# Designed miniproteins, single chains, continued (5): the designs that were tried, part 24

Each design is a single chain, and the fold is of that chain. pLDDT is the mean over its residues in the fold that is shown.

## One batch from the design tools (miniprotein)

Design m16806
Fold by ESMFold2-Fast:
Structure m16806 (fold): chain A 78 residues (1-78)
Amino acid sequence: TLSKDSLIESLTLYTTVENPEELATEILQKLELLDLSVQDILTMSPNELIEILDLQDLSPVDAQRVVNAIFLTALTQQ
């Protein structure tokens, strides 16, 4: 699974979300519930991640930035 600290850092640097720590916790809980590995994340499309993680409550720009932050975190962990 993704490192919570690394995901919080990426969300803080690359998004304008109000609470990166809360969002990181929610993302990690959903990934764990769905049994998605780092490798699974890296094989998914951006739109598939937005849908699966219910990021539709964010603006489209913020949703895309969050997905990019997730991919960057996954890539650094391989």
Scores: mean pLDDT 82

Design m16807
Fold by ESMFold2-Fast:
Structure m16807 (fold): chain A 90 residues (1-90)
Amino acid sequence: SKKEYAEEAIRLAERAIRLAEEGKVEEATRELIEAAKKLMDAGKITFGIGEALRAIGLRLDYELGADEEKLKKEAIELAKRIIREAEKLL
């Protein structure tokens, strides 16, 4: 159901926050992409695409050697946005 997809998006985004706090930025960005996909499955297609692209951008910045503390903060903020949008579907 759409509600189950929204709940899974929240779970994945919460995992991304924990991974980012541990400095596991690459793993956090993978979880954020999966969370964004679950938002798309829940019917938030445009928002989900936008958040997936932001997560891909963070991963690219990580691979290019951007500041990990900055990437960590950006990953946490992206996860919080996904959680807020998913909560609207509950």
Scores: mean pLDDT 89

Design m16808
Fold by ESMFold2-Fast:
Structure m16808 (fold): chain A 62 residues (1-62)
Amino acid sequence: MKEVTERVEAEFRARVAAGKPLSEQEIRELSRKTGEELGASPTSIDAAATRALLVLQEMLSE
């Protein structure tokens, strides 16, 4: 996976495991911030956010 996607998912999974799941808005902000720090394209940032949101939706559905 791209570095942005990997880092966002790792942080998201750590937050969920700690009982502090990120909201949709927080996932989007984290993806944007992480991508900007890594010099990722807007497309990579959007892909990372979308993937994290799908994981979040699945986890919230149990």
Scores: mean pLDDT 71

Design m16809
Fold by ESMFold2-Fast:
Structure m16809 (fold): chain A 118 residues (1-118)
Amino acid sequence: LEEERKRLIDAVNSLLESFKERMDAIAEAAPEARDLVEEAKQKVETLFNKVIEAIKNGDYDKAIEVLKELKKTVDEEFDRIRAAAPPEAQPLIDAAKEGFLNGIDSLIKAVKELKEKA
């Protein structure tokens, strides 16, 4: 379980780093949305830190709850960014949103599998 927990935390950190890189790319492509991108980065990072804390504490139910909140936050924040961005940036934003929501779903599945073993 300890090795599996560490691997899960590594996966959470990898998704957060990927998120930050994609958000930086969106800010570069859509400067008009930069302030919304920065707000989204701060909100998402705060929720990822809560997920990591929950996993470290063995509170998998809380980790799943926070990941679901993260999924909702990502959905809402990306819609706001898309609305502020020029049409040319929409495909990049849509692809980033889809990739990140899929990443969160994969983490929820991984946390549920670890909970069943704990």
Scores: mean pLDDT 88

Design m16810
Fold by ESMFold2-Fast:
Structure m16810 (fold): chain A 63 residues (1-63)
Amino acid sequence: ASPEAAAYGRLASEAGKDEKQKELAAKAGTAATLGNREVAIREGEKSGDEEALKYAKLAAEAG
């Protein structure tokens, strides 16, 4: 994985306003870091947090 993908994945994982959003954001960030773009975007969308989705998309594109 690229250093940029890892950095954006971490930012995605740190997003979220409640425990459910944080868990989904963490799943999105992890999937993005591993290069699984589809899972990253899906879990980011499920979180409902726009920053989590934004960073998950950036991590997936950088990876």
Scores: mean pLDDT 73

Design m16811
Fold by ESMFold2-Fast:
Structure m16811 (fold): chain A 98 residues (1-98)
Amino acid sequence: DILARTQRVVRRAQDGIRDIEEGLKLVEENPEEGRGKLAAEAFRNANALGSEKLFELAKLAGDGASLEEIKKKAQEAIKELQELRDRAQAEGQAALAQ
């Protein structure tokens, strides 16, 4: 069931990217509320995806790190999730071609 597995990974990665981008935007607009939301969403997605960068992002957001540090870690996490999504999409396409 490679296809179903790769489709789930793509969906989870896409959801994670959206959650982190939304949380980061909220941190810029309302830092107090945004930090809590970003920390919670990063932690939830870290557990779902097994991402160390997302766990680090959750800690930075929760511990009151600077906006610059949060933005840098969020960008690193988003890049990791984009690469995960792209790899899973390629694996799914390869499975369909077999």
Scores: mean pLDDT 85

Design m16812
Fold by ESMFold2-Fast:
Structure m16812 (fold): chain A 90 residues (1-90)
Amino acid sequence: DRIELENEIMKKAEEAALAVPGVVKALVVPADELLKETKVEEIDGLAVVTGSVEVLGIPLEITVVAETKEAAEAGLKAAKAAALEYAKSK
């Protein structure tokens, strides 16, 4: 069902982001709407990158915390790719 599919997609996205060297934390949550562009912030010397992706009609918000902006952006890219590839296999 939708809830189980949503949870599996979120888990795969988080795991993909965390697999990127330099990524400290990743959080994937259901979103109310898609972000028009990636949000980039620096908090306490860590890069925080937030983006969104829609898979199978499910909007998701992805936040990646990393030691560098490049690692955070790579983590977000990996998370989005994993979510889309998992959805594509269904």
Scores: mean pLDDT 81

Design m16813
Fold by ESMFold2-Fast:
Structure m16813 (fold): chain A 88 residues (1-88)
Amino acid sequence: MLLRATSPALRELLASLGLPDTLSWEELILALGEYAIRERLALTDVDPLLLDVSGTLLGEIFGKDTIDGRDQVEIVEKLLSQTELVPA
């Protein structure tokens, strides 16, 4: 199953990693993780699963300053709202 990025912020994030705007769900999740590592967003002194995304493309995508990496429901719902299914 392929997903296409529909939001400008998500497209820019993918482009910053050298990735296309059409990718699998697994590639999309991996790309977000790679971005978080590259930008050093983890609040390791508080909780390594909390990400400070203020002023970043992830902050624009999620509309908030901090993301909990354990909230899979919020992550899935937000990403699906900013992507569309591409017929195979």
Scores: mean pLDDT 77

Design m16814
Fold by ESMFold2-Fast:
Structure m16814 (fold): chain A 61 residues (1-61)
Amino acid sequence: MSEEEKLREELRRLYEQIKDPSASEEEKKAATARLNKVIVEMIEKFGVEAAFEALLEVAKE
């Protein structure tokens, strides 16, 4: 898996954790902090458009 694909998969997994009603507040807080770091890393390595596309993809149901 490419580094971009790994970051997209991590972003999707973290987004699902944040949306999980069974997740604890501590888990959701940790996932949100990691999500922010992944977004920043995607912007730095692949640009704003790539990060935006990844967010749109994980937000779709």
Scores: mean pLDDT 78

Design m16815
Fold by ESMFold2-Fast:
Structure m16815 (fold): chain A 71 residues (1-71)
Amino acid sequence: ARRETECALAVNDALPLIEKYLLSQGYSREEAHQRSVELAQKVKEICCAESKTRQERSVCIRDRAIKEFNK
């Protein structure tokens, strides 16, 4: 419960940052939102396991999601 809540908060913090990046790549607002959720879900577990603070988790999710997008 606690770890799940902390991870969910970090995802919510990272989503607008990922969406902003995808919008800059030419995605629509709806596509940017859907894709950002998918990317965040793919990377959240590793970031939430390795990071100690909410800010570190959100930065990790953002950076890894952007890296995953650029594959």
Scores: mean pLDDT 81

Design m16816
Fold by ESMFold2-Fast:
Structure m16816 (fold): chain A 68 residues (1-68)
Amino acid sequence: MTKEQLIEELESFVASVLPTLSPEAQAQVRAIAAETLARLEAAKTDEEAMEITQEGLRRMMEIVLEER
């Protein structure tokens, strides 16, 4: 998967979950997304980019699940 595809996946995930969350959880998800995106920009390899994206998505999913 390309870096552009990973960024698009991250943005789509965030856009889909934000409306379902409290303002506090929205802030946490946005912070994780911003950190993940910055790390993706700094990634040297596709392997690093995939690992960074998986880690970011996992952290954001934990926030989403805690709000349920």
Scores: mean pLDDT 80

Design m16817
Fold by ESMFold2-Fast:
Structure m16817 (fold): chain A 99 residues (1-99)
Amino acid sequence: SVEEKLAEMDRLHREAAATLTPEQRAALDRFYGLLKLIVEENPSLADKALELARKGVELARTDPAKFRELVAHMERLFREGKSPEEILDELLKRADEAL
């Protein structure tokens, strides 16, 4: 269910936040907030959002600079009015290339 996927995203966020620096956590909080907004407004995208959440957490641990760039790009796509699906697809591609 969407509720179970949102709960899994919350779990991943909490576990990651406990292991990251304050600077990394701030970027993670912004990233998670935008993903949650996408899922709440577009339940059909919950699986893609959860996949991106997992990859984003891994990137935040392995390359914090690339993770910050990913979050900044996500924020730009939102400001440009890109569709939620287009935002997720672009960020999944970028995360895969960065990992």
Scores: mean pLDDT 84

Design m16818
Fold by ESMFold2-Fast:
Structure m16818 (fold): chain A 99 residues (1-99)
Amino acid sequence: ITGLTDVSEYEEFGIKVIKGTLKEGQTVTFTAGDEPYTFSVDGAEPVTIAPGATLTLTVKDGKLHYSVPAEGVSGSVDVVPGSTFNIENEKEKYQITVD
């Protein structure tokens, strides 16, 4: 994953948790390795990120824009500072906070 600031890691219930911040005007890029992930944010249906697929996330003008071109999925949701979203599977969870 690239484009996150203020990154920290811990383990909770056997899952590796990576926390980070996505700031206004920044873009986060996540590429799934050998296992799929699920992107989840309030106001949208969960999106599957297949192995090798890339999720792009950008915060601009109070909106989180998301795209997974390999899945033909894109959308946006309204966000405020402190809004959170996740990219996760059974082994890892990325918890991302909007600043």
Scores: mean pLDDT 82

Design m16819
Fold by ESMFold2-Fast:
Structure m16819 (fold): chain A 79 residues (1-79)
Amino acid sequence: MEEYGKILKENILKALEELKKESDEEDKELLEKVAEKVKKASLEDILKVLGTSLLDHPELLKKLDEKIRELGEETRKSL
């Protein structure tokens, strides 16, 4: 499960990076801070960091979830 946790963390970080490219400067700053927290967080704490940091930004949380889903689908498409 350590391998799964690593893949999950990498996909979340990649999703945050991709979402930053599509966001305005204020949202980019917030997403960068979230990415730094995720990089330092244990796997168990990642979801807490995402929820706490983006609780007041439900639209960003929704977009992040969509990007995470897209990255999972891209992995499936490369097969």
Scores: mean pLDDT 74

Design m16820
Fold by ESMFold2-Fast:
Structure m16820 (fold): chain A 68 residues (1-68)
Amino acid sequence: SEVDRAIAAFRTLYESALAAGASPAEAVRFALDMLAQNGSPEISALARELAARDPDASLEEVEAALRA
């Protein structure tokens, strides 16, 4: 599904940011910003909304929101 692909992309971006030395919070922000810029219109809009409404969201909270 599009949601499953978005979650897989988010995890990949998150892990890449961590490998580059980002904190977990920075990695979540980076992954959301990348989805906002490069996702489908629906995923892009959702990523922007999540970043605006919960800037301190964990990896698990973002995945749960993407599945909802």
Scores: mean pLDDT 79

Design m16821
Fold by ESMFold2-Fast:
Structure m16821 (fold): chain A 86 residues (1-86)
Amino acid sequence: MEEAVERAKRLAPALAEALKDPDVEVRVRAARALGEIGVLLAEAGELEEAREVLEVLREAEKDPDPRVAEAAREAVEAVERALERA
């Protein structure tokens, strides 16, 4: 799990930037990937990093494209559940 946590911490900032991409499909994939990263970080006990991912995803829920907003909402729910279990 150590390598996965290190990779997650490196990928999270890049995926947060991808949420600003002009391509809707890129933003949808970034939101889903950040959700997975947030869950992994929460399950690994990296609670501060998981909360930072959660805040980025909460902002993505305001995306003007409903597909991106829905993907971000599902990701927020997944990360919140993981944090509650941690």
Scores: mean pLDDT 85

Design m16822
Fold by ESMFold2-Fast:
Structure m16822 (fold): chain A 100 residues (1-100)
Amino acid sequence: SPLEAAKERLREILEMAKRGEPVEKLLEVLKEMVETHSFTVLREAAEEVFRELSEEELELARKMLIELSKYAEKNNEDKRVIDLIKMLGLLLTEVEEERR
């Protein structure tokens, strides 16, 4: 399933972030995701994956997205990648607010 594949890829990025992988490697995975999945599938995958996360993992995801956003803007990355990072940040905020 495209949805399950996208969810697994998002979980892989989070595990890479937990291991302290460099932001450049995390960004390469996001680039692959925007090439292989529709934005609709990526949004659904992110909503489901973020709702599964612990508070510690949500905080890690927030820190990861801040660093990804800074790096992508600094390096003039593809608009689709920047838009994905922004969407992920908004969805993460929604999940964080639902748990307050």
Scores: mean pLDDT 86

Design m16823
Fold by ESMFold2-Fast:
Structure m16823 (fold): chain A 91 residues (1-91)
Amino acid sequence: SAEERARELAAELVRLLMEVKIIYIAENKDTQPLEDAYAALLEVLRDMSPAERAAVLAEAVRIVTDLIKNGKIDDLPGALAALVARARAAL
């Protein structure tokens, strides 16, 4: 179901974000922008259907995975904020 996909994608996103947060802490980087971007994403998801949540979460997982793969994790808070802005504009 769309609800099951959204839950699985949310769990995957949390795992990826925890990995990035651990790297930020190890590199003495501020985690607050990442936490703020994630909180904004969660707020946007609340007003969405399960299918819309699954689509946005899939895009978030793709963004995080791509930035980790390319060593650009410092761009992650901004990339998530941009996703939130696009999702809000589509509502």
Scores: mean pLDDT 88

Design m16824
Fold by ESMFold2-Fast:
Structure m16824 (fold): chain A 94 residues (1-94)
Amino acid sequence: SAEERKEAQSATAAALLAIGAGALLLFRPEDEEEAIRDAEAAKRLALESSKYAQEMVAKALEITAEIAREVGREEAAERMEELAREAREEAEKL
């Protein structure tokens, strides 16, 4: 259905944005602001998805936050940790 397609698209886009934010920080740590924007977009798209998708995005953001800390991008790390916590809290309500 159209609704199932929209949910699948949102889940896929959210996962790719969360993973991409981590890859961006590993390859181009100077693009910290873009990585933060991608992480925020991932969290927003996860809200349109299943509980499982929200939990997966939270996990991806937690890993991306660890990457941010390892490359010395504390602002990105803190924001991604906050977004991951929010995603987990929203998943718990579903």
Scores: mean pLDDT 80

Design m16825
Fold by ESMFold2-Fast:
Structure m16825 (fold): chain A 88 residues (1-88)
Amino acid sequence: KEDARAFLASLAASLAAAQATSTPDQQRLLTALAAQLRRIAEAIVAGASEEELRELLRAALEELLALARELGDEDVAAAVEEQLALLE
């Protein structure tokens, strides 16, 4: 559970850094990611297990990958694919 929380905190910090230099399309992707992170944070508060949190994170990243590809943002798509690989 603490590992999942540490991972989410690291991801949130990376997002904050990315937002400082983001384009409008990247801002849409970051907004979508922020909404997914809120859902995961709510699950953490509700006492979800590390396994449940990993499944929620995987689903969120898969949604973001689809959106990044739809918007043609290959850099964000690659970053999301890298994060998905860490969950495998």
Scores: mean pLDDT 70

Design m16826
Fold by ESMFold2-Fast:
Structure m16826 (fold): chain A 78 residues (1-78)
Amino acid sequence: SAAAEERERLLREAERLLKEIDERLKSGKVTKEETERLVKRGEEIAARLRELKGYESTVAALEEKVDMLKTTTALKEK
């Protein structure tokens, strides 16, 4: 169904984004523009997964990584 396909797509996007954010955090090399892009996408995916229910662990993981990016960038930026 369309709903099942959307859930699978969002979960795949969440998994890829979590990996990308984790790699950026481990490398310590993130530009302001990259941080803004990743934060925006993470928040959008988390919001959509929240509406679907049953994905609270994935939402929590995304929100945690987004917060880590925000904190890391704020410490290195103006």
Scores: mean pLDDT 79

Design m16827
Fold by ESMFold2-Fast:
Order: structure tokens, then sequence, then C-alpha cells
Structure m16827 (fold): chain A 92 residues (1-92)
């Protein structure tokens, strides 16, 4: 199920395990895309991107700044991916 793969992707992303995060994120995204749930796919991708940004930033900057960077990455990714999902839907 997409929800299970999404959860595993977030756990791996928070741990900084890029390979496992990618594997489970792709499985979640493929399931959502196959069902035509493009908006949810965009949201899943944005959440995973934010978690990865936090894991990487937390090695370099204080926790407060790492959280701010993660939230910015999540928001920007969500805006970009939602716009792309809308274009794909309009092209169909």
Amino acid sequence: MAEEHFRKALEAAEAGDLETAEEHALKALRALVEEGRLEEAARVAAEVAGALAYALASKVVPDEEAREIAERVRREALETLTAQAAKVKAAA
C-alpha cells in the first residue's frame, strides 16, 4: 500500500538513508500515479524531500535552522510538484 511505503520512505529519509528512502518513495509514488492521485503523489514527494533536507541540514547547522530549511524545501517542492501534476492532468 502507498501509505506503508510512504511511512518507510520518511523513516529512511529522517535517518539519512538515501537509498532506502528513494526505493520506498518510488513505490509509494508509482502506486499513487497509477491510481491517478497526482496531488497526493506531489504531497508525498514534498514530505520526503523535506525530511531529507532536515537530515542533511542538521549535520551542518543548528536544529532551529535545519527545521527552517526543511520547511522551506517541503513548501517549495509541494508548490513545484503540484504545478507539474496540474500540467500533466491538463495535457491528458
Scores: mean pLDDT 80

Design m16828
Fold by ESMFold2-Fast:
Structure m16828 (fold): chain A 68 residues (1-68)
Amino acid sequence: MSLADALPSLPAGTVVEFRDSKGEVRRGVVGEGPDGTKYLVTIGPDGTTVWLSPEEVSDAELLRSWLD
């Protein structure tokens, strides 16, 4: 299942484990933006928190999800 397709159905605060477009396994948390849209909240390569829209994670594969 693509992470982008799953995001709108996951509650805010859900931890997700996913494989990115480079084949690396990463973790993030589902966040809700001020517009009510669900985002992937993760740590970027520079250690900065980044909010990724469903379109920006369209190539990512959802491996598992759970409440933290």
Scores: mean pLDDT 78

Design m16829
Fold by ESMFold2-Fast:
Structure m16829 (fold): chain A 68 residues (1-68)
Amino acid sequence: SEAEEFERQLLGAYALAAARLSPEQVARVRELVEEAARIYKETGDAALALERFRAALQAAFPDLRYDW
C-alpha cells in the first residue's frame, strides 16, 4: 500500500542515516521524518509527504545518496 511504501522509505532513510551520519545529523533526519509524518497526517497524501521528505533530505544533505 501507499502507507506501507511511505513507512518503508522513511525507515530506510533513517537506518542509512544512523549508519553513515553523526548523531547531530541523525537528529536532523529525525526532524525531517517527523515533518513528513505531519504532512501525511494533515493531507492524507503519503506520496506528497514522501516527495517533500526527499526534497528536504536532499537540501539538507546534498551528498547523501538514497535508493528512492
Scores: mean pLDDT 78

Design m16830
Fold by ESMFold2-Fast:
Structure m16830 (fold): chain A 66 residues (1-66)
Amino acid sequence: DAETAERLAVRGVATGEPVLLTVKGKTVTVELRGEKGTITFESAEEALARARRVVAASPAFELRVE
């Protein structure tokens, strides 16, 4: 699902649509219009840092840390 997560994030940036990014441990779940993709990172620190960078790309993006 890393491919799905990346596709959803890119689409959200391109269209300005709301995207929810949920960070849980080493995983980041990207959700757009009920479609979800999950990326697993090598560390929780990398997951959070990547999610923060992606969220900064659009004012319509929301970050949830669990």
Scores: mean pLDDT 84

Design m16831
Fold by ESMFold2-Fast:
Structure m16831 (fold): chain A 127 residues (1-127)
Amino acid sequence: LIVDDNEDIRLFLKKLLEEKGYQVLEAENGQIALEILKEKASEIKLIISDIVMPVMDGLELIEKVAELAPEIPFILLVNPNDQKSQEALEKYKKLAEINPRLRIIEKTDDEDIFKEEILEAVEELLS
């Protein structure tokens, strides 16, 4: 499940994952992602979420997923130029050190590095 309010980022990640044989569901914010999760939890193997989104952000979403479906691995995408992402980054990096189901990936202008980091994390979490 891909969660991002940016349509271009969702399209990019969807194409990347579908090329590797994964089936992708999309949500434009955390609230829609939670609704999908409640209806299709058994079908969701991984969540990839941005932080900054309207209605419900990625930080509220990760806390809700931890309560409702702690077995589902979560990749949190952080924008290094966003203050909210930077404020959360230290907390969630520390949590990722003790939670094998949590990964933090920084959004980078280098598309090839970003693709490599996403695919590596997905492969490790789904193995």
Scores: mean pLDDT 80

Design m16832
Fold by ESMFold2-Fast:
Structure m16832 (fold): chain A 55 residues (1-55)
Amino acid sequence: SKTTTIKPEENITLELKEGDVVTVYVPESNKIVELVMEEGKYIIPAGYEVTITTP
């Protein structure tokens, strides 16, 4: 599997594929949240640390 971590300074568009797992670190609550997402294009807001794991 491949894991990629991104913390953008600007809003970016990510294309997710079936089987991708997305986790987001939310600094306001000091939590890591796993997102259940469908295949498609998503906007990641600036300042959020996002980890994408592909099988």
Scores: mean pLDDT 76

Design m16833
Fold by ESMFold2-Fast:
Structure m16833 (fold): chain A 101 residues (1-101)
Amino acid sequence: TRGFEGAREAVELLARAAEAAREEGKREGELGAGVGEGVALIGLGVGRVTGDPYLAGRGALSGARMALESLRREGAERGARLAEEGLRAGEEALRAGREED
């Protein structure tokens, strides 16, 4: 998986995590996942503008960690599972981004 592809996957998974938390009635989890998605999107945007997939990966990883912490704290089980997949995608994005340096 390339850094930008992994970062996009993380963004998509975090958006789905927020939706799942909303369906579960977990408002704090939804907010945390939404903020995490925003952080991942900022990283992806900066990475694309600068041509640096490492920055996209950093944003994805940071966003996924924020989302997962909030989802787990509120017991949003379905959202947390999606955020865990997002974390894995972010970790792979960061690793792939570092290899391009």
Scores: mean pLDDT 86

Design m16834
Fold by ESMFold2-Fast:
Structure m16834 (fold): chain A 68 residues (1-68)
Amino acid sequence: LRELLRGLTGAQLLSLPGVGERMARVASLARNGYSQREIAELLGISVGTVSSYLRKVEEALRRAGVTG
């Protein structure tokens, strides 16, 4: 997932079907080297929510034909 995110901008993440602003922000933090726990603490959400958002972003990228 991190490799797939390294080549993407926030605007490109937001253009993916099913990816909202919160998910794009989580993905951007993961791209920049933050752990799921650190992202959860920064955004005030659960680690499970971060994991779910990252999985949805990964699925959106794969459906868009973006391979790492």
Scores: mean pLDDT 72

Design m16835
Fold by ESMFold2-Fast:
Structure m16835 (fold): chain A 92 residues (1-92)
Amino acid sequence: MKEEIVKLLEEAKKAGLSDDEIVRRLYSLISDYIAEGKITLDEALEILDEVAKEHPEYKPVFDKVKEFLRDFYEKLQALVDEVEAWIAERLK
């Protein structure tokens, strides 16, 4: 994953992509890895911090990706809570 992130950043720089487009592509890559069970959210955040130390010019992009990943986790927890509440009501 770290190597794929670095490759994506290099390709994005050559293509002159906006920060928003880079955020979208990084989020998609990392979300796919988490969804496939290849990496946890915590591991993904750690890898982003490591890459940010090596590429400080992309820190704002990484900060935004981390924000979106945390928001996804919060939304997932809210959905779980809704399902659990629905089940609890059905069980009296």
Scores: mean pLDDT 78

Design m16836
Fold by ESMFold2-Fast:
Parts: structure tokens; C-alpha cells; sequence
Structure m16836 (fold): chain A 69 residues (1-69)
């Protein structure tokens, strides 16, 4: 359900933010806003692949920041 997807996403973002640097926090907050918007505005079947894509892009950006630091 959308409620389950939202709850899972919020828990994951809380965990990521707990150990994030300021630069990572900006990337995570941007991805969080986009994912929550997709969950709210899209049907579940369309939201799932979009959420997965945004999450993967966020992880790639965090990895790049850590490699550059």
C-alpha cells in the first residue's frame, strides 16, 4: 500500500539522516521530498519504480560525495 511505502521510506530517511554530513543531508532531503511527492501524486504501481530510481540516484550521489571527501 502507499501507507506502507511511505512508512518504509520515512524510516529509511530517518536512519540515513542520523549519520549524514551536511552535504549528504542536502542530497537526502532533496530525494526525500521527491520520493514523498511521487508516493502522494502517483498510483502505487507507477510510484514503486520511480521511488526505486530516485533512491538509487540518491545513493550514487552520496557515494560520489564520500569518494570526493
Amino acid sequence: SKEELRAKAEAEFDRLLATASPEEQAVIEEARAEILKVIETEPLEEALPKVEGIYAEMLARIAALRAAA
Scores: mean pLDDT 83

Design m16837
Fold by ESMFold2-Fast:
Structure m16837 (fold): chain A 89 residues (1-89)
Amino acid sequence: SLTVTITTNDPFELRSVLEFLESLGLAEVTEVGDTTFVVTTRKGEAVKAALEELAAEGKATIEEVGDTHINVTTDDGRALAKALEDAFL
């Protein structure tokens, strides 16, 4: 299992994708304010790889907090939403 804490100023497409993934039982999602999402998933390896690729492209900042938690900050919520959708589906 992997927990990802996402902070973004562009939450709209990300929220829609996260709600869809939660409806499929693929992730558990908790919103903390308007710009922060806590996502827990069993697809940790695929999600971690997608986040590392976004960071390499300069589209997100990633901080690993232990073996099972990653903090992600991004101004490109659309790119993150697409990367997560591709990783989960």
Scores: mean pLDDT 84

Design m16838
Fold by ESMFold2-Fast:
Structure m16838 (fold): chain A 60 residues (1-60)
Amino acid sequence: MSLQHTVVTTLQEQLGLPAEKSQEYADLAVGLYEKGFLNEELAVKWAIALAEVEVTSLKR
């Protein structure tokens, strides 16, 4: 299973993000994984954390 697909589906299921936004975060996480900065599990967690922070920053 591709890391990109795992991140996209997780963001859609847990945060209700549209596919376009989920793919954007997945691309960033996959990039870090491919560069060796994160393992597969950490890349998924990083994408979720980043998306959550961005969603929460809409609260003013």
Scores: mean pLDDT 76

Design m16839
Fold by ESMFold2-Fast:
Structure m16839 (fold): chain A 85 residues (1-85)
Amino acid sequence: SAAEEEKKVREVAEKLREKLREFLKKYEEMSEEEKKKLAEEAGISLEELEEAVELLREYLEETERLLEEGRLDAILELARRLAAA
């Protein structure tokens, strides 16, 4: 049971990490006009978008470190804290 739960948590974390990595890569490839349009569609300023993207990069780096260390418990805690913010 615990091993099955751990496998599912790892799969979800890996899929979310991959999607976030894809988004961040696409964001870096975007022009300033494309970034402005994305911010407008999200209802935020470009500065707010850039700040949010930086926080997402930090989250990705921390999640990758925790996955490498096998700290699935810490990944779940980090995700829960972000969801509560």
Scores: mean pLDDT 75

Design m16840
Fold by ESMFold2-Fast:
Structure m16840 (fold): chain A 56 residues (1-56)
Amino acid sequence: PTFVATVPTTSLAEAQAKADALQDALTNSGDAMTPEAQQQAQALLDAYNAQAQKLS
């Protein structure tokens, strides 16, 4: 994929909090973002969700 993100996180709670903030931004302000910003935000959201899944 063109947009991929790797984020350091040491806890499930922190990963979930970051994912929640990104999801909220995309849901409430996504239509005001550029397509590039939306893709980057989605990549970060996916990365945090993947970290949370790995940490279970």
Scores: mean pLDDT 72

